# Designed miniproteins, single chains, continued (4), part 87

Each design is a single chain, and the fold is of that chain. pLDDT is the mean over its residues in the fold that is shown.

## One batch from the design tools (miniprotein)

Design m15198
Fold by ESMFold2-Fast:
Order: sequence, then C-alpha cells, then structure tokens
Structure m15198 (fold): chain A 80 residues (1-80)
Amino acid sequence: MAKELAEEIFRTLSSPLAARGILMQLARKYFAEGNYEEAAEILETLIEHFPDDKEAWKMLADVYRKLGQTEKAEEYEKKA
C-alpha cells in the first residue's frame, strides 16, 4: 500500500525533487505515528530514485531499529 502510493506520487509529479519532498514528509508522518513498516516502504521507494540521499538512508536505519532489525539498521546507517 505505502509503496504503491509512493510510486504514484513519482508518476503524478513532473519534478522528482517535489516527489522526494512529499515522500520524505509522508515517511516522517508514518514514523511519528509508529507506522514503521509504512515508513520503511516509502523510504525504500525514495532511495530507489535517490540512492545517494543520506537523510533517507539515515531515517530508514532509524525505522529498522524501531522494527527490531538491528543488523539491517546498522547496514543502512553506514550508507548515510
């Protein structure tokens, strides 16, 4: 669900940077609400389009720490 929403946002917006901004806000909202799996799906879609986005990688690491996936969180932290 969240991944499909993120992909639709990239399709509907003419600016990839505008899409990145919207997805980052959406990921932050899900994270704040405790919806960590949805936040991860949004962030994973974002890094598919922006693999050098350090802020997105750092937030993805924080999400996986909240999900209890410590090894994956440490791997993603190194990419930030």
Scores: mean pLDDT 81

Design m15199
Fold by ESMFold2-Fast:
Structure m15199 (fold): chain A 60 residues (1-60)
Amino acid sequence: SDELTEEIAKIAKELAKKYKDSEKQSEALEEKVGEKLQSLDDDSAQEAVAKAAEAMNEAL
């Protein structure tokens, strides 16, 4: 779960750098991360969302 949470954060950061348009970043993140979030427990999903938001904010 920790490994998957870090992978989600990494994907979010890569998407933020690849797509400078915030609309495209949100769409790509939802598509890529949505499936992974569904495989996590509630605590891990919450942590993954927090890390993804932090990674996106860091890239902006």
Scores: mean pLDDT 67

Design m15200
Fold by ESMFold2-Fast:
Structure m15200 (fold): chain A 78 residues (1-78)
Amino acid sequence: ALLELAAKTAEVVSKETNIEKALELLDGTLEYLSTDDSPEVQAVREKLEEVKKLLEEGKLEEAQEKAREIAREAEELV
């Protein structure tokens, strides 16, 4: 399911120390999430886009913290 993919991606990103790898994974997941217009998927997509912005700004620790929160929230929806 797309929510499971989002949760797993957020979990991996929360532990990833390489910004480029985190961005590649995040971009792939965001592409899949863009194909679903359900409110739950769109809400998670918006949060993952915030993580992407933090990574692009070099704010790795803030991005990891945000990703950890998203992973927890998405797991509750499964």
Scores: mean pLDDT 79

Design m15201
Fold by ESMFold2-Fast:
Structure m15201 (fold): chain A 73 residues (1-73)
Amino acid sequence: SLIEEALRAVEAGDLETAIKLLEEAIKEYSDNPGLVETLRKAKEAVEAGDAETAIRLLRSAIEGLQQQKALEA
């Protein structure tokens, strides 16, 4: 997923790619305001050079999506 690719880019130190992937993820999940807010905060953390905060937020977003999918299954 775009969020998992963004997480990998942050972990690899490829912040430019991470920002582009986060912008695409925000567009894709525009109907989920809670997720969009988390992704915006992750993007701001990447832009500030706070990779640890960005990684934590992205992992939380991935877990939240997996939990929602499990409840709908």
Scores: mean pLDDT 81

Design m15202
Fold by ESMFold2-Fast:
Structure m15202 (fold): chain A 62 residues (1-62)
Amino acid sequence: SELEERIAILEVAAQLLGVATYWDLVIDKGLSEEEAKRQADAFYQQVKAELEKRIKELLDSL
């Protein structure tokens, strides 16, 4: 369905934001790989949780 396709796009976007955050932390902030991975994963999990919450709210309003 259109909605399922939109949800999939948002999931991919969250993953890409996590990858972008990792590279920002390593290259621009000079963090270690381990620290950057930990912080990027934490950020990805937060973004994913917020997206899932917003999707549920949107679905509940339909």
Scores: mean pLDDT 77

Design m15203
Fold by ESMFold2-Fast:
Structure m15203 (fold): chain A 78 residues (1-78)
Amino acid sequence: MEEIKERLIKAGFSEEEAEELAKKIEELNLDEKQKERVLDVVLTSARPVEKILEAIEKAKEESKTPEEKFELFIKLLT
């Protein structure tokens, strides 16, 4: 969580936004490679924090496994 938060802050997210995004990403229960891919998409995305958070919640709502949540999240932001 701390590592994800620090990377988001360095990319230009506020401390509050970075904390919220880091917590929501950790809730997806992804492996390290999947978390790195999610971070890459978030960090390169031109989308506002609100849209990224909506994508995470939609992935959680519409998917049952960490793998399905990961695939849907990537699809929603790319």
Scores: mean pLDDT 77

Design m15204
Fold by ESMFold2-Fast:
Structure m15204 (fold): chain A 52 residues (1-52)
Amino acid sequence: SLQAKIEELRKEEIDLSVKMLKAAVEKDYESVERYQAELDKVRAELAALQAQ
């Protein structure tokens, strides 16, 4: 269902945010940039689904 997919994407957004914070603490800025790109994709998909 639409709502279940939104909930899975929100969980993915949280997981990616946690990974990005850990990478930032470790000063692994390449991983931070990679996780930011993944977050952008998840957020774009969330925005598209919530426009329905």
Scores: mean pLDDT 86

Design m15205
Fold by ESMFold2-Fast:
Parts: structure tokens; sequence; C-alpha cells
Structure m15205 (fold): chain A 67 residues (1-67)
């Protein structure tokens, strides 16, 4: 595996982990943690443009769950 591919896999795994935390937070009514998690995903996407599309998708899904 090329270092670039491994780096992207790690970035995607971290985003999916944050998404999982956000979903759990919403399911428990912990909206403060949910909002914090959305902000973390957004900041992560700003730092790692390669995963921006995935991050935007996950943020949109979390926002829909908050409605």
Amino acid sequence: VKPEELEREIQEALLRMYYGIGKIAISRGDYELAEETIEKIRRFAERYPEVRELAEELIEELKKLLE
C-alpha cells in the first residue's frame, strides 16, 4: 500500500469514527456533543481536502438526524 493510500484510509476511518460518535450523541439527546462532533468533522475536512466530500456527506447526514 502506498503511503498516500494508507493516509487516506486513516483519514476516512477517523471521519467514520466521528460520524459514529455523532449518531450516538444524537440518539442519547446529547446535542452539545453532536454539534461538537459536526465541528470536528468540518475542521478535519479543512485540514484534509482529499476527504472533504466524505466529510460533507457525513455532516449532512448528522444534520438531517438533528431535524
Scores: mean pLDDT 82

Design m15206
Fold by ESMFold2-Fast:
Structure m15206 (fold): chain A 67 residues (1-67)
Amino acid sequence: NEVVEEIYEHINKAIEAAKEGRLDEAKEHLEKAKKLYEENKEKLSVSQYVAVSLAIIGAELDIRLAE
């Protein structure tokens, strides 16, 4: 699923940026991931929806802990 791959790409970039202290970049990637998720959630299976939701929550926590 192209959309799921793109969402995970942004989640991974957000986590990498947060680990490196690049919080503005991390927040930009997280917002892109959230936007793609919200705009495309009807195209996601239940398993994909749950997995992406948990990954987004994880990235949000990584960013908040890095602040």
Scores: mean pLDDT 84

Design m15207
Fold by ESMFold2-Fast:
Structure m15207 (fold): chain A 81 residues (1-81)
Amino acid sequence: AKEALVERAREAIRAAMARETPLSREELVELVGALLQGLVAAGKATPEEVFEEIDRLAEELGLPEEEVERLKAAVEEAARL
C-alpha cells in the first residue's frame, strides 16, 4: 500500500515532466496531492508538516476550503497505511 503511493508519486512527476504545456491549477493540485501522499507514505514527512504546506499552497493559489480539506484527508489516509 505505501509502496503503491510512492510509485504513484513517481508516475505523477514523470507525467508532469513529459508535458509540452504548463500544468493547469487542477493538474498542479493533483500532482502536489500525489507528491505529499508519497512523502508521508515513504516516512519522509509527517502529516502535520504536510498540512502546513497545504495551507501555504492554498493561500498562494487561492484554493477553496473544500479542496484544502480533501487534500488533508488524503494525506491522513496515506499516513494510516
Scores: mean pLDDT 72

Design m15208
Fold by ESMFold2-Fast:
Structure m15208 (fold): chain A 76 residues (1-76)
Amino acid sequence: MLYDPASQADIDALLERLRRLIEEAERLGDEETAEEARKLLEEVEAKRAAGTVTEVDVAMYMMEASVLELELERKK
């Protein structure tokens, strides 16, 4: 791999963050943000199953989650 593999703890934390984001978006009725968060969750789970999640992947997905969290705050 071009980048170091992500730790299982980092992958688990990312998946938990995305699941919580989906729950909060659904609670607020923000189906658009919920759908985007589900897409990220599916991508992370697919890469985890393939054993290809890198530290850079985790950083990128964490940034994407932060963007979605900001979008959700705008709709509150």
Scores: mean pLDDT 81

Design m15209
Fold by ESMFold2-Fast:
Structure m15209 (fold): chain A 68 residues (1-68)
Amino acid sequence: KVDEALEALKKPGTHTFETDDPVAAAIEILKKIKADYILESVEGGFKITVTKDADGQVAGASVILKKK
């Protein structure tokens, strides 16, 4: 679901994904992300917010990664 989360970060709004390992998923997303981001700990997982990408085209996109 890492590729789905990366795709969601190209779209404004908040997108929630459930995964067996939120830590591993967050690490993989952060390795591939080429944008300014904020990482927050949430109950049962993590929230990653992209404020603007390198081209300045996306603002306020977030993904929440929760354990199944």
Scores: mean pLDDT 73

Design m15210
Fold by ESMFold2-Fast:
Structure m15210 (fold): chain A 78 residues (1-78)
Amino acid sequence: MEFEADPALSPEAKEYFEKIVEAYKSGDKEKILEILKEMLEERSKKTGKEVTEEHLKKAEEMAEELVKKKEEEEKKKK
């Protein structure tokens, strides 16, 4: 299943969604995590808010969920 970008999101957010979708297709958790971390760092730079350990933990959990979801979807296709 393809991830939909919210039409109200900024162009930068849409670019990160495209990168996440590509990494998701590869099934590479580390690639997904790198993209999520890059997005957090970019947001931190723009807003002046620091990237917290809580943000990093959520990024890791999201990457794991995406990999698990891909594995489950591949099982359903068989």
Scores: mean pLDDT 69

Design m15211
Fold by ESMFold2-Fast:
Structure m15211 (fold): chain A 70 residues (1-70)
Amino acid sequence: SPEAQKQFDKGKAAYAAGDYETAAKHFQEAIKIDPNFADAYLGLAKALAALGRNDEAARYGKKAVDLKES
């Protein structure tokens, strides 16, 4: 969906800027719009890991893998 992609792109831009909290927020919005958006779960996992939220990062990372594997 174009709306989910827009949120994902904002998340990537925030992540590149080192704003991991804002990145996580935008990746979460992308997931709310498209719950099957595997790359948004991966982006969220990376942002959460950068914030030290490693248990949450692992769960979202697994969800991204599961979605890509069908």
Scores: mean pLDDT 89

Design m15212
Fold by ESMFold2-Fast:
Structure m15212 (fold): chain A 69 residues (1-69)
Amino acid sequence: SSPPGPDRPELSPEQQKQQNKLKAEKAVETAKLYIEAGDYELAENNLESAKKYGADPKEVEELEKQIKK
């Protein structure tokens, strides 16, 4: 178990999941911008980060297909 500390910023498991969700969404948004700009390497890096944070696999696959075109 990973108990919270008494003197540090505490994120509940739910807040951590919410933050990861927001990071995943941010990474997907950023990847879309890079795809539109033609920066496919940066788009791939952001999609990899999105996967790490639990982004929707279907959305990530669609964007990867645009890069692999």
Scores: mean pLDDT 76

Design m15214
Fold by ESMFold2-Fast:
Structure m15214 (fold): chain A 64 residues (1-64)
Amino acid sequence: SMEEEGLKLVEEGKRLIKEGLEKLKEAKTIEEINEGIGLVLRGIGLMFDGGLLSEKAREEFLAL
């Protein structure tokens, strides 16, 4: 269902944001910083897409 698809996108988005933030905490080079930022931005995009598919997923996104 669109609700299940939306929730999966939000879960994946949250995972990418967490991974990106962890990389940023340990980053020592510009390349590593760019990788971390890229993961965070991709995660935000997935959560936004999930919210478009499902009101329940949107509630999860807004709860961050």
Scores: mean pLDDT 85

Design m15215
Fold by ESMFold2-Fast:
Structure m15215 (fold): chain A 56 residues (1-56)
Amino acid sequence: DEEGARRAGEAGRALRAAGASEEQALKMQNDTVRAWATEGAEAGARAAEAGLRAAL
């Protein structure tokens, strides 16, 4: 899923820029891609937002 992967990549980059660890960024990216693929775009977007809010 190209859109899910793109969104996850952008969120991961933002997390790294905010000072999150590589492990945290990768976990959020994986959670976002998984939610997008299995539960749909809305669930994927929520996962990405939750990760960003936790890091900011």
Scores: mean pLDDT 72

Design m15216
Fold by ESMFold2-Fast:
Structure m15216 (fold): chain A 71 residues (1-71)
Amino acid sequence: MKKEAEEYIEKAAEAAKAGDWETARKYVKKAGDKMADLMDDGAALAEVNALMTEKLGLIGEHERAETRAAE
C-alpha cells in the first residue's frame, strides 16, 4: 500500500511538470485512496503525506486557486 501510494505521487508530480493537471489530479486521488488504507499506520501515513506535500505542492496551489475562483 505505502509503495503504491508513493508511485502514484511520483506519477502525479511528473504529470504536473508536463502541465497535465487532469492526469496529476487523477493520480493524487489514487494516492489518496491508498493513503486511506494506511490510516492504522500513522508513521507510514505521515511519511507518504510529507512526500505528497513536497512533490505536489504546485498541484495543491493550483486546486486551491480554482476552488476560490469557483465561488
Scores: mean pLDDT 69

Design m15217
Fold by ESMFold2-Fast:
Structure m15217 (fold): chain A 79 residues (1-79)
Amino acid sequence: SAAVEALARALRERPQTPETVARLIEEAVAAALAAALQRLGRLMGVESKTFPISLPELLEQARAAARAAAEATAAAVLG
């Protein structure tokens, strides 16, 4: 994921505090979700950030996966 690669690069290039690490993880999760929503919109024939309420479970799974990937990346780079 481009968002995960950007997170890893940012963590390696600058000294980090716990606060900046948390902020970068949240930004990576938000970016990954935005990209996923845009891709899903294209597959549905519409480029939009607005989705039917019938997909909330899929969105929660996507958020959980994005957060887990971002946290694992931060741990690997900083550990």
Scores: mean pLDDT 71

Design m15218
Fold by ESMFold2-Fast:
Structure m15218 (fold): chain A 75 residues (1-75)
Amino acid sequence: SEREKLEEEAGKLLYEYDLLRMTGKISPEIQKKLDEAIRKLLEALSDPNATVEQLREAVEELRKAIDEARKEISK
């Protein structure tokens, strides 16, 4: 289902975040964005009343934060 695909994607993004965190190169500013995106994603995943759209938005927000972190680490 669409929800199952989003949950799988969420798991992959959380794993990518752990790898980035282990580098020790994430700035405090980017870390705050990542913390907020992860918090929203975990809230959506734990809420049985969360819509597929809410979960999709949380996944997309985390993806964007991870992309920002990768760009900062690469510079």
Scores: mean pLDDT 84

Design m15219
Fold by ESMFold2-Fast:
Structure m15219 (fold): chain A 72 residues (1-72)
Amino acid sequence: DIEKLKAEAKELILNNKSLSEGTKRALIQIIDTSSLENVGATLYLLSQNPELSEEDRKKFHEQAEKIFALVE
């Protein structure tokens, strides 16, 4: 379910303690308005962000993988 995966991604962003409120708003807009490929790519880039904890990076990586599985 595409809408469920987008909702889960937005929840991960909103619950993140390292992202500013402005960054969270921009990321949520990307998830709501972008293609699934771009959503997956955005989550993958968050999984590579050294400002995030290892646990948070892993969560974004796992969510990106779920999104990419729907694109194929």
Scores: mean pLDDT 84

Design m15220
Fold by ESMFold2-Fast:
Structure m15220 (fold): chain A 64 residues (1-64)
Amino acid sequence: SEVRERLLELIGRILRIIGEIFDLELLLEKNPELSEEEKKKIEEKIEELKKELEKLMEEMRSLP
């Protein structure tokens, strides 16, 4: 089923993005000495990943 294949693909991508967000949050926690510019770049990357996660969740909601 194409719907099943798409669902599994979306779940896999969602899990990977969640893992990447955790890794970036851990990076911020473990490296408090990072410059404000470096911290901002990491925070911006986390926000981009959260937006991508929201898009993937919306795609899942649109499946039959």
Scores: mean pLDDT 86

Design m15221
Fold by ESMFold2-Fast:
Structure m15221 (fold): chain A 94 residues (1-94)
Amino acid sequence: SAKEQELRDKVINNVPLLQLLAQPLPDTEAARYTELGWELFRQGKLEEAAEYFEKAIELDPNFALAWFNLGQVYMAMGKLEEAEEAFDKAIELT
């Protein structure tokens, strides 16, 4: 959709966010929940993936990668407004 493309363009044009995504994950509990959420996302378990990214954010609200991944799962679920809010938060944190 046009909104999905707009959100993708917003992310790919943000160099600080892309640089953060290229870094290795820190050794934190928030990072471990983010890894688990991503594994669930790969399995198509979108709601469970979102729950794990939300847990990561509860532990570290400034963890931009968790916000970015939450945005991706909301896009996959068709929750475009929620996806935009999550991506905007990830961008704000970089």
Scores: mean pLDDT 85

Design m15222
Fold by ESMFold2-Fast:
Structure m15222 (fold): chain A 89 residues (1-89)
Amino acid sequence: SLPKAKIKSVETDKEVAKPGDKLKITGENLENIPKTAILKVNGEVIGFVTKASKTEAEAELTRDVKAGDTVEIYDLNGNLLGKAKVKVK
């Protein structure tokens, strides 16, 4: 089995990110996040993972996300991979 992805941060360059904007995810073993992974805030799908490397991943937004929102990352089987509050950087 592959080592589990560990999410350390979820970052944006905007206080309010819009559909088509990207979130930067940092952590460990992020290459093991499936490209089918989805992002949720308060149970609502807000985006999907588009790129992943060992320490960084990107997600593309389909809905607005605000600084301080808690983003949860799930695989296609509904397993929670990790979560973090959105930070502006």
Scores: mean pLDDT 84

Design m15223
Fold by ESMFold2-Fast:
Parts: C-alpha cells; sequence; structure tokens
Structure m15223 (fold): chain A 80 residues (1-80)
C-alpha cells in the first residue's frame, strides 16, 4: 500500500536532491522548498531528536502519513 511504497522510496534516498523526488512521489511536492530549507538550516543533532509530531507542527503538516514519511526520509538522509 501507500505506506509500503513510501518506505521503499525512503530506502532509495542518497542526497537532499532525492528528497524532492521522494516528496513528489508521495504527493507532497508543495512542501519541497519548506522541507529543503528546514533540513539545510537545522543541525543534525536537532533533526535526529525530532518526533513526527514536532516535525508536523513545525512544517504545518496535517496528514499523519505525510508527516511520518517525511520524518523517515530526514532520518534516512542523516544516515548518509
Amino acid sequence: GREAEARRLVASIRSLDDLAAFLAAIGAEHLTAAVRAFVRGTDAGTLRSLTVESLARMLGIEDPFTARAIHEAILRLLEL
């Protein structure tokens, strides 16, 4: 389903540029500029400490699926 596809796409993320393609694939392309700016402007330690709930609130994300998918994508990016 949608969650399984999102997890597969998260595993393919290798750089911040892959994040834009990921967001488009999950229907969240409109968040690309905000997510990229947030990741670039926030230190890795702070990004690792984020909960799905705090990320959703900071970026104005109301859909729980989108918030969780973006959170997983950011954590994947930090593993590289």
Scores: mean pLDDT 80

Design m15225
Fold by ESMFold2-Fast:
Structure m15225 (fold): chain A 57 residues (1-57)
Amino acid sequence: SRADELAKRVAEAVKKAKTPEEAIEMLQKYVDEIRKLSPEEARKVTEAAVEAAQKAL
């Protein structure tokens, strides 16, 4: 699904971050695309991004 593909892309981008600040910046670039999803799909992508950001810390 589009949500699964977006979740993978966002998580991968966040994992490339070397600092927490870079992880947040990468996540912000996908915010507009996430907002276009259904609430359930947006939640799934957001959870994947947050998990990736926490692991990058």
Scores: mean pLDDT 73

Design m15226
Fold by ESMFold2-Fast:
Structure m15226 (fold): chain A 68 residues (1-68)
Amino acid sequence: MIDLEGAARVIAVRVAEKFGVDPAEIKIEVEGNRITVTSSRAELARATAAALRRAFAGQGVTVEERIE
């Protein structure tokens, strides 16, 4: 089975490492097949959402990005 929440959090950590920021700057929420990515930095939210869409392509997963 797809551990969607666990996989999404791992991807967020890798994006944070690539940007040299604390993973806490990226918030991940999973509800069914929907992943919500929240960050105060638009570039982090977009990069994380793009990575998630790429990782889960063809699996019926919806990725939403938010900037707060």
Scores: mean pLDDT 79

Design m15227
Fold by ESMFold2-Fast:
Structure m15227 (fold): chain A 80 residues (1-80)
Amino acid sequence: SIEDYANELVKALRDAGKDEQAERFLKASQELIRLLNEGAPLEEIWRKAQELYEAARASGDPKAIALAEKLVNEVFERAR
């Protein structure tokens, strides 16, 4: 699930000693899940998903990037 990918990514960032990035990612993931559950407009969901993906890319962690890709893909599947 989206929640499972988000939790795994936060754990991966914390295990890598990136606690500040993990906290920022957790907040962004919670906001994305909230928007999706509330049926927000697709363009708003897309923008938030892209923001989250770019944050993962900026971390430089290949595991975080791979998990963010899975999370974004599952968000788009649920939004359809």
Scores: mean pLDDT 77

Design m15228
Fold by ESMFold2-Fast:
Structure m15228 (fold): chain A 85 residues (1-85)
Amino acid sequence: MEEELREALERVEEALNRLRRDGDSETIIVELLGRTIIVHVELRDGVIIVTIVDLDTGESLTVRARTREEALEKVREALEAFASR
């Protein structure tokens, strides 16, 4: 679990680092505990918006952050919540 979560977060961090200007977006697909999760990140007016979708359950969450560090922390919490259910 911790290793899979770490690899997923590293890929999310790389996607966040590719957001250079308003209107930029990145989508990644990660596997966590046998589930397929889509993470979509976008930058709009200095706000980072992350949409997380569990394709196996249909559950989705949206988080908003003002910094890449805050976005990564909120994504970690969301992925841990998905993994715990």
Scores: mean pLDDT 81

Design m15229
Fold by ESMFold2-Fast:
Structure m15229 (fold): chain A 110 residues (1-110)
Amino acid sequence: SLLEQAKSASEEIDELLEETHRELTKLLRKYAEEAGIKLDESASVSDLAKAIVEKASPEVKAKLFEEASKISDASAERAAARLGSSGEILVSLLLMQSSVFKIGAKNFEK
């Protein structure tokens, strides 16, 4: 049924998002270290993103955004392969809510 298909798609999207979230969190920590930002291992994604926004150079932010976009694109492609175009769109929209993409937007704000 359509409801069963939606439930299966939702569960698979959640798994893809969790995997992508781990990849993006690792990327945030890497760039925080490159920017000389010292945070403990318990620092949240929001703490990492805020520290990068406040302390990282524009060049570091641009590189982070570029690499985050590549991770997002790869995740959207995986979702499209497994779930079709609807999965790709949904994963892309949810990833746009991540703190990493907010960093990119702020860096290029007029």
Scores: mean pLDDT 67

Design m15230
Fold by ESMFold2-Fast:
Structure m15230 (fold): chain A 58 residues (1-58)
Amino acid sequence: GPMEEREKINREIGETLRKIGDALTEAIEEARALKPDASFEERLKIITEKFSELLSKL
């Protein structure tokens, strides 16, 4: 059928969520590379900072 505005919005949300997931994966990998021996708290802080940076580019 014809693509409704609602269907378009749902597709855009799905694509955005996928990009967010990719950004989170990149943040985790970057944090691991930066400080492989980091404590749990330190690693979460680095992941949060990197994830925020990657999201700002979307």
Scores: mean pLDDT 80

Design m15231
Fold by ESMFold2-Fast:
Structure m15231 (fold): chain A 74 residues (1-74)
Amino acid sequence: MSPEEEALREAERAFAELVAANPDASPEELIDLLGQRIAEIVRRLAAEHGLSREETRALALRLMNWAVDRVDAL
């Protein structure tokens, strides 16, 4: 699985967990919580796959854009 596919799969799980644990959270609170989980996922996958700084930043941006869209879809 590509780093992006793996990151998205883990981010989807994190989002489901956060929504279940924080049913009354605002969209802004969910984005903040999800952003923290995404930072951890990206850091780990960057180390595991040997990503460059540029690749790591690109992955983080893609996941944060996904996170904003996913929360907005609620």
Scores: mean pLDDT 85

Design m15232
Fold by ESMFold2-Fast:
Parts: C-alpha cells; sequence; structure tokens
Structure m15232 (fold): chain A 64 residues (1-64)
C-alpha cells in the first residue's frame, strides 16, 4: 500500500540520519577544541531535530 511505501522511505531516511549522528558523536568524543565541539554539537542538534520531524511524520501516517 502507499502507506507502507511511505513508512519504508521514512525508515530509510531515519537510518541514514542515525549513521550521520553516530559519525558526528564519534568526532565529538575525540575533539579537544571547544569551538569545534560547539560546531559539531550544533550539527548534531540539527540532525536530531530532523530525525524528530521524520518520526512525527511516520507517527502521523500510522494514524491513518
Amino acid sequence: SHMKQEILRLIGEILRLIGDIFDLERQLSVETDPVKKQSIQSQLDALKSQMQDLMKKMDDISKK
């Protein structure tokens, strides 16, 4: 069904974001420069916000 295809697409996008978040968290764990740490944290916050939006879209689709 269309709904199943939409959910699978959103799952794919979420999995990609999880990979990107993992890479940035790994970079953050070894970074010693406070300015660079703040930059990485800002990027992480943006990706986590994007993931929340995708999860909300998936929840909205599941209610139909």
Scores: mean pLDDT 84

Design m15233
Fold by ESMFold2-Fast:
Structure m15233 (fold): chain A 72 residues (1-72)
Amino acid sequence: MEEAEKIAKEVADRAYKRALDAGLTPEEAQNVADAARNTVLYYAKQGYSLEEAKKKAEELADRIIDALVANR
């Protein structure tokens, strides 16, 4: 669990930076980061590998960023 929390933080930090680079506000970027973090923790708790949980979280973050950019 502690290792999953560290990976979740890394994925969230990366998602936040990618959202800002895409031109989203810090508030929107934080929402993307929170979604990514929660996704890693959710799938890790379900028994998925940390690699699979990370991939699912990164894919979700990309979809949220694309949706927010499209709705500007």
Scores: mean pLDDT 84

Design m15234
Fold by ESMFold2-Fast:
Structure m15234 (fold): chain A 69 residues (1-69)
Amino acid sequence: TSERVFRTAVAVGEYLKTQKEPLTAAELAKALGVSVSTVRRALRLLERQGEVESSRDAAGRTLYRMAPR
């Protein structure tokens, strides 16, 4: 489980680096072919490490992007 989440976190981080716009967990799950639950766990890990930040759009959706360094 932890290994799968870690592998997904690497893929999410690399994919987000190629994107110009913030993405939802559902969009990331579809793009990477991984479950939304696994992507959400990976995003929490990346946020805890300071690699990714979250924001909310006008529709109340949570969006994710690479944190500025």
Scores: mean pLDDT 81

Design m15235
Fold by ESMFold2-Fast:
Structure m15235 (fold): chain A 92 residues (1-92)
Amino acid sequence: MEPSPETQIRITALEFALVAHILAGDPRALDVLDELVEALKEMPLEEQIRILENLLKAARAALEHPLPGADLEVIREVAERLEREIERLREE
């Protein structure tokens, strides 16, 4: 499926927001992830997987080098959700 220009801009904005919330351990990361996964349905399967894999790398980096006061449980939940979504997409 071909993404609209609006969808592409929205996906980019959601990616940046999600990375920021992941680094902070902010629970809003889970809400942003849900919105991103929904928006990604407009993208080709390969692009969905690529974007989610990049976000998973960011979450894993945040777990290895957490900022002081970051909620590690939130970062773990985001990483687990990203891993599950990537595996689900690979089976499609």
Scores: mean pLDDT 83

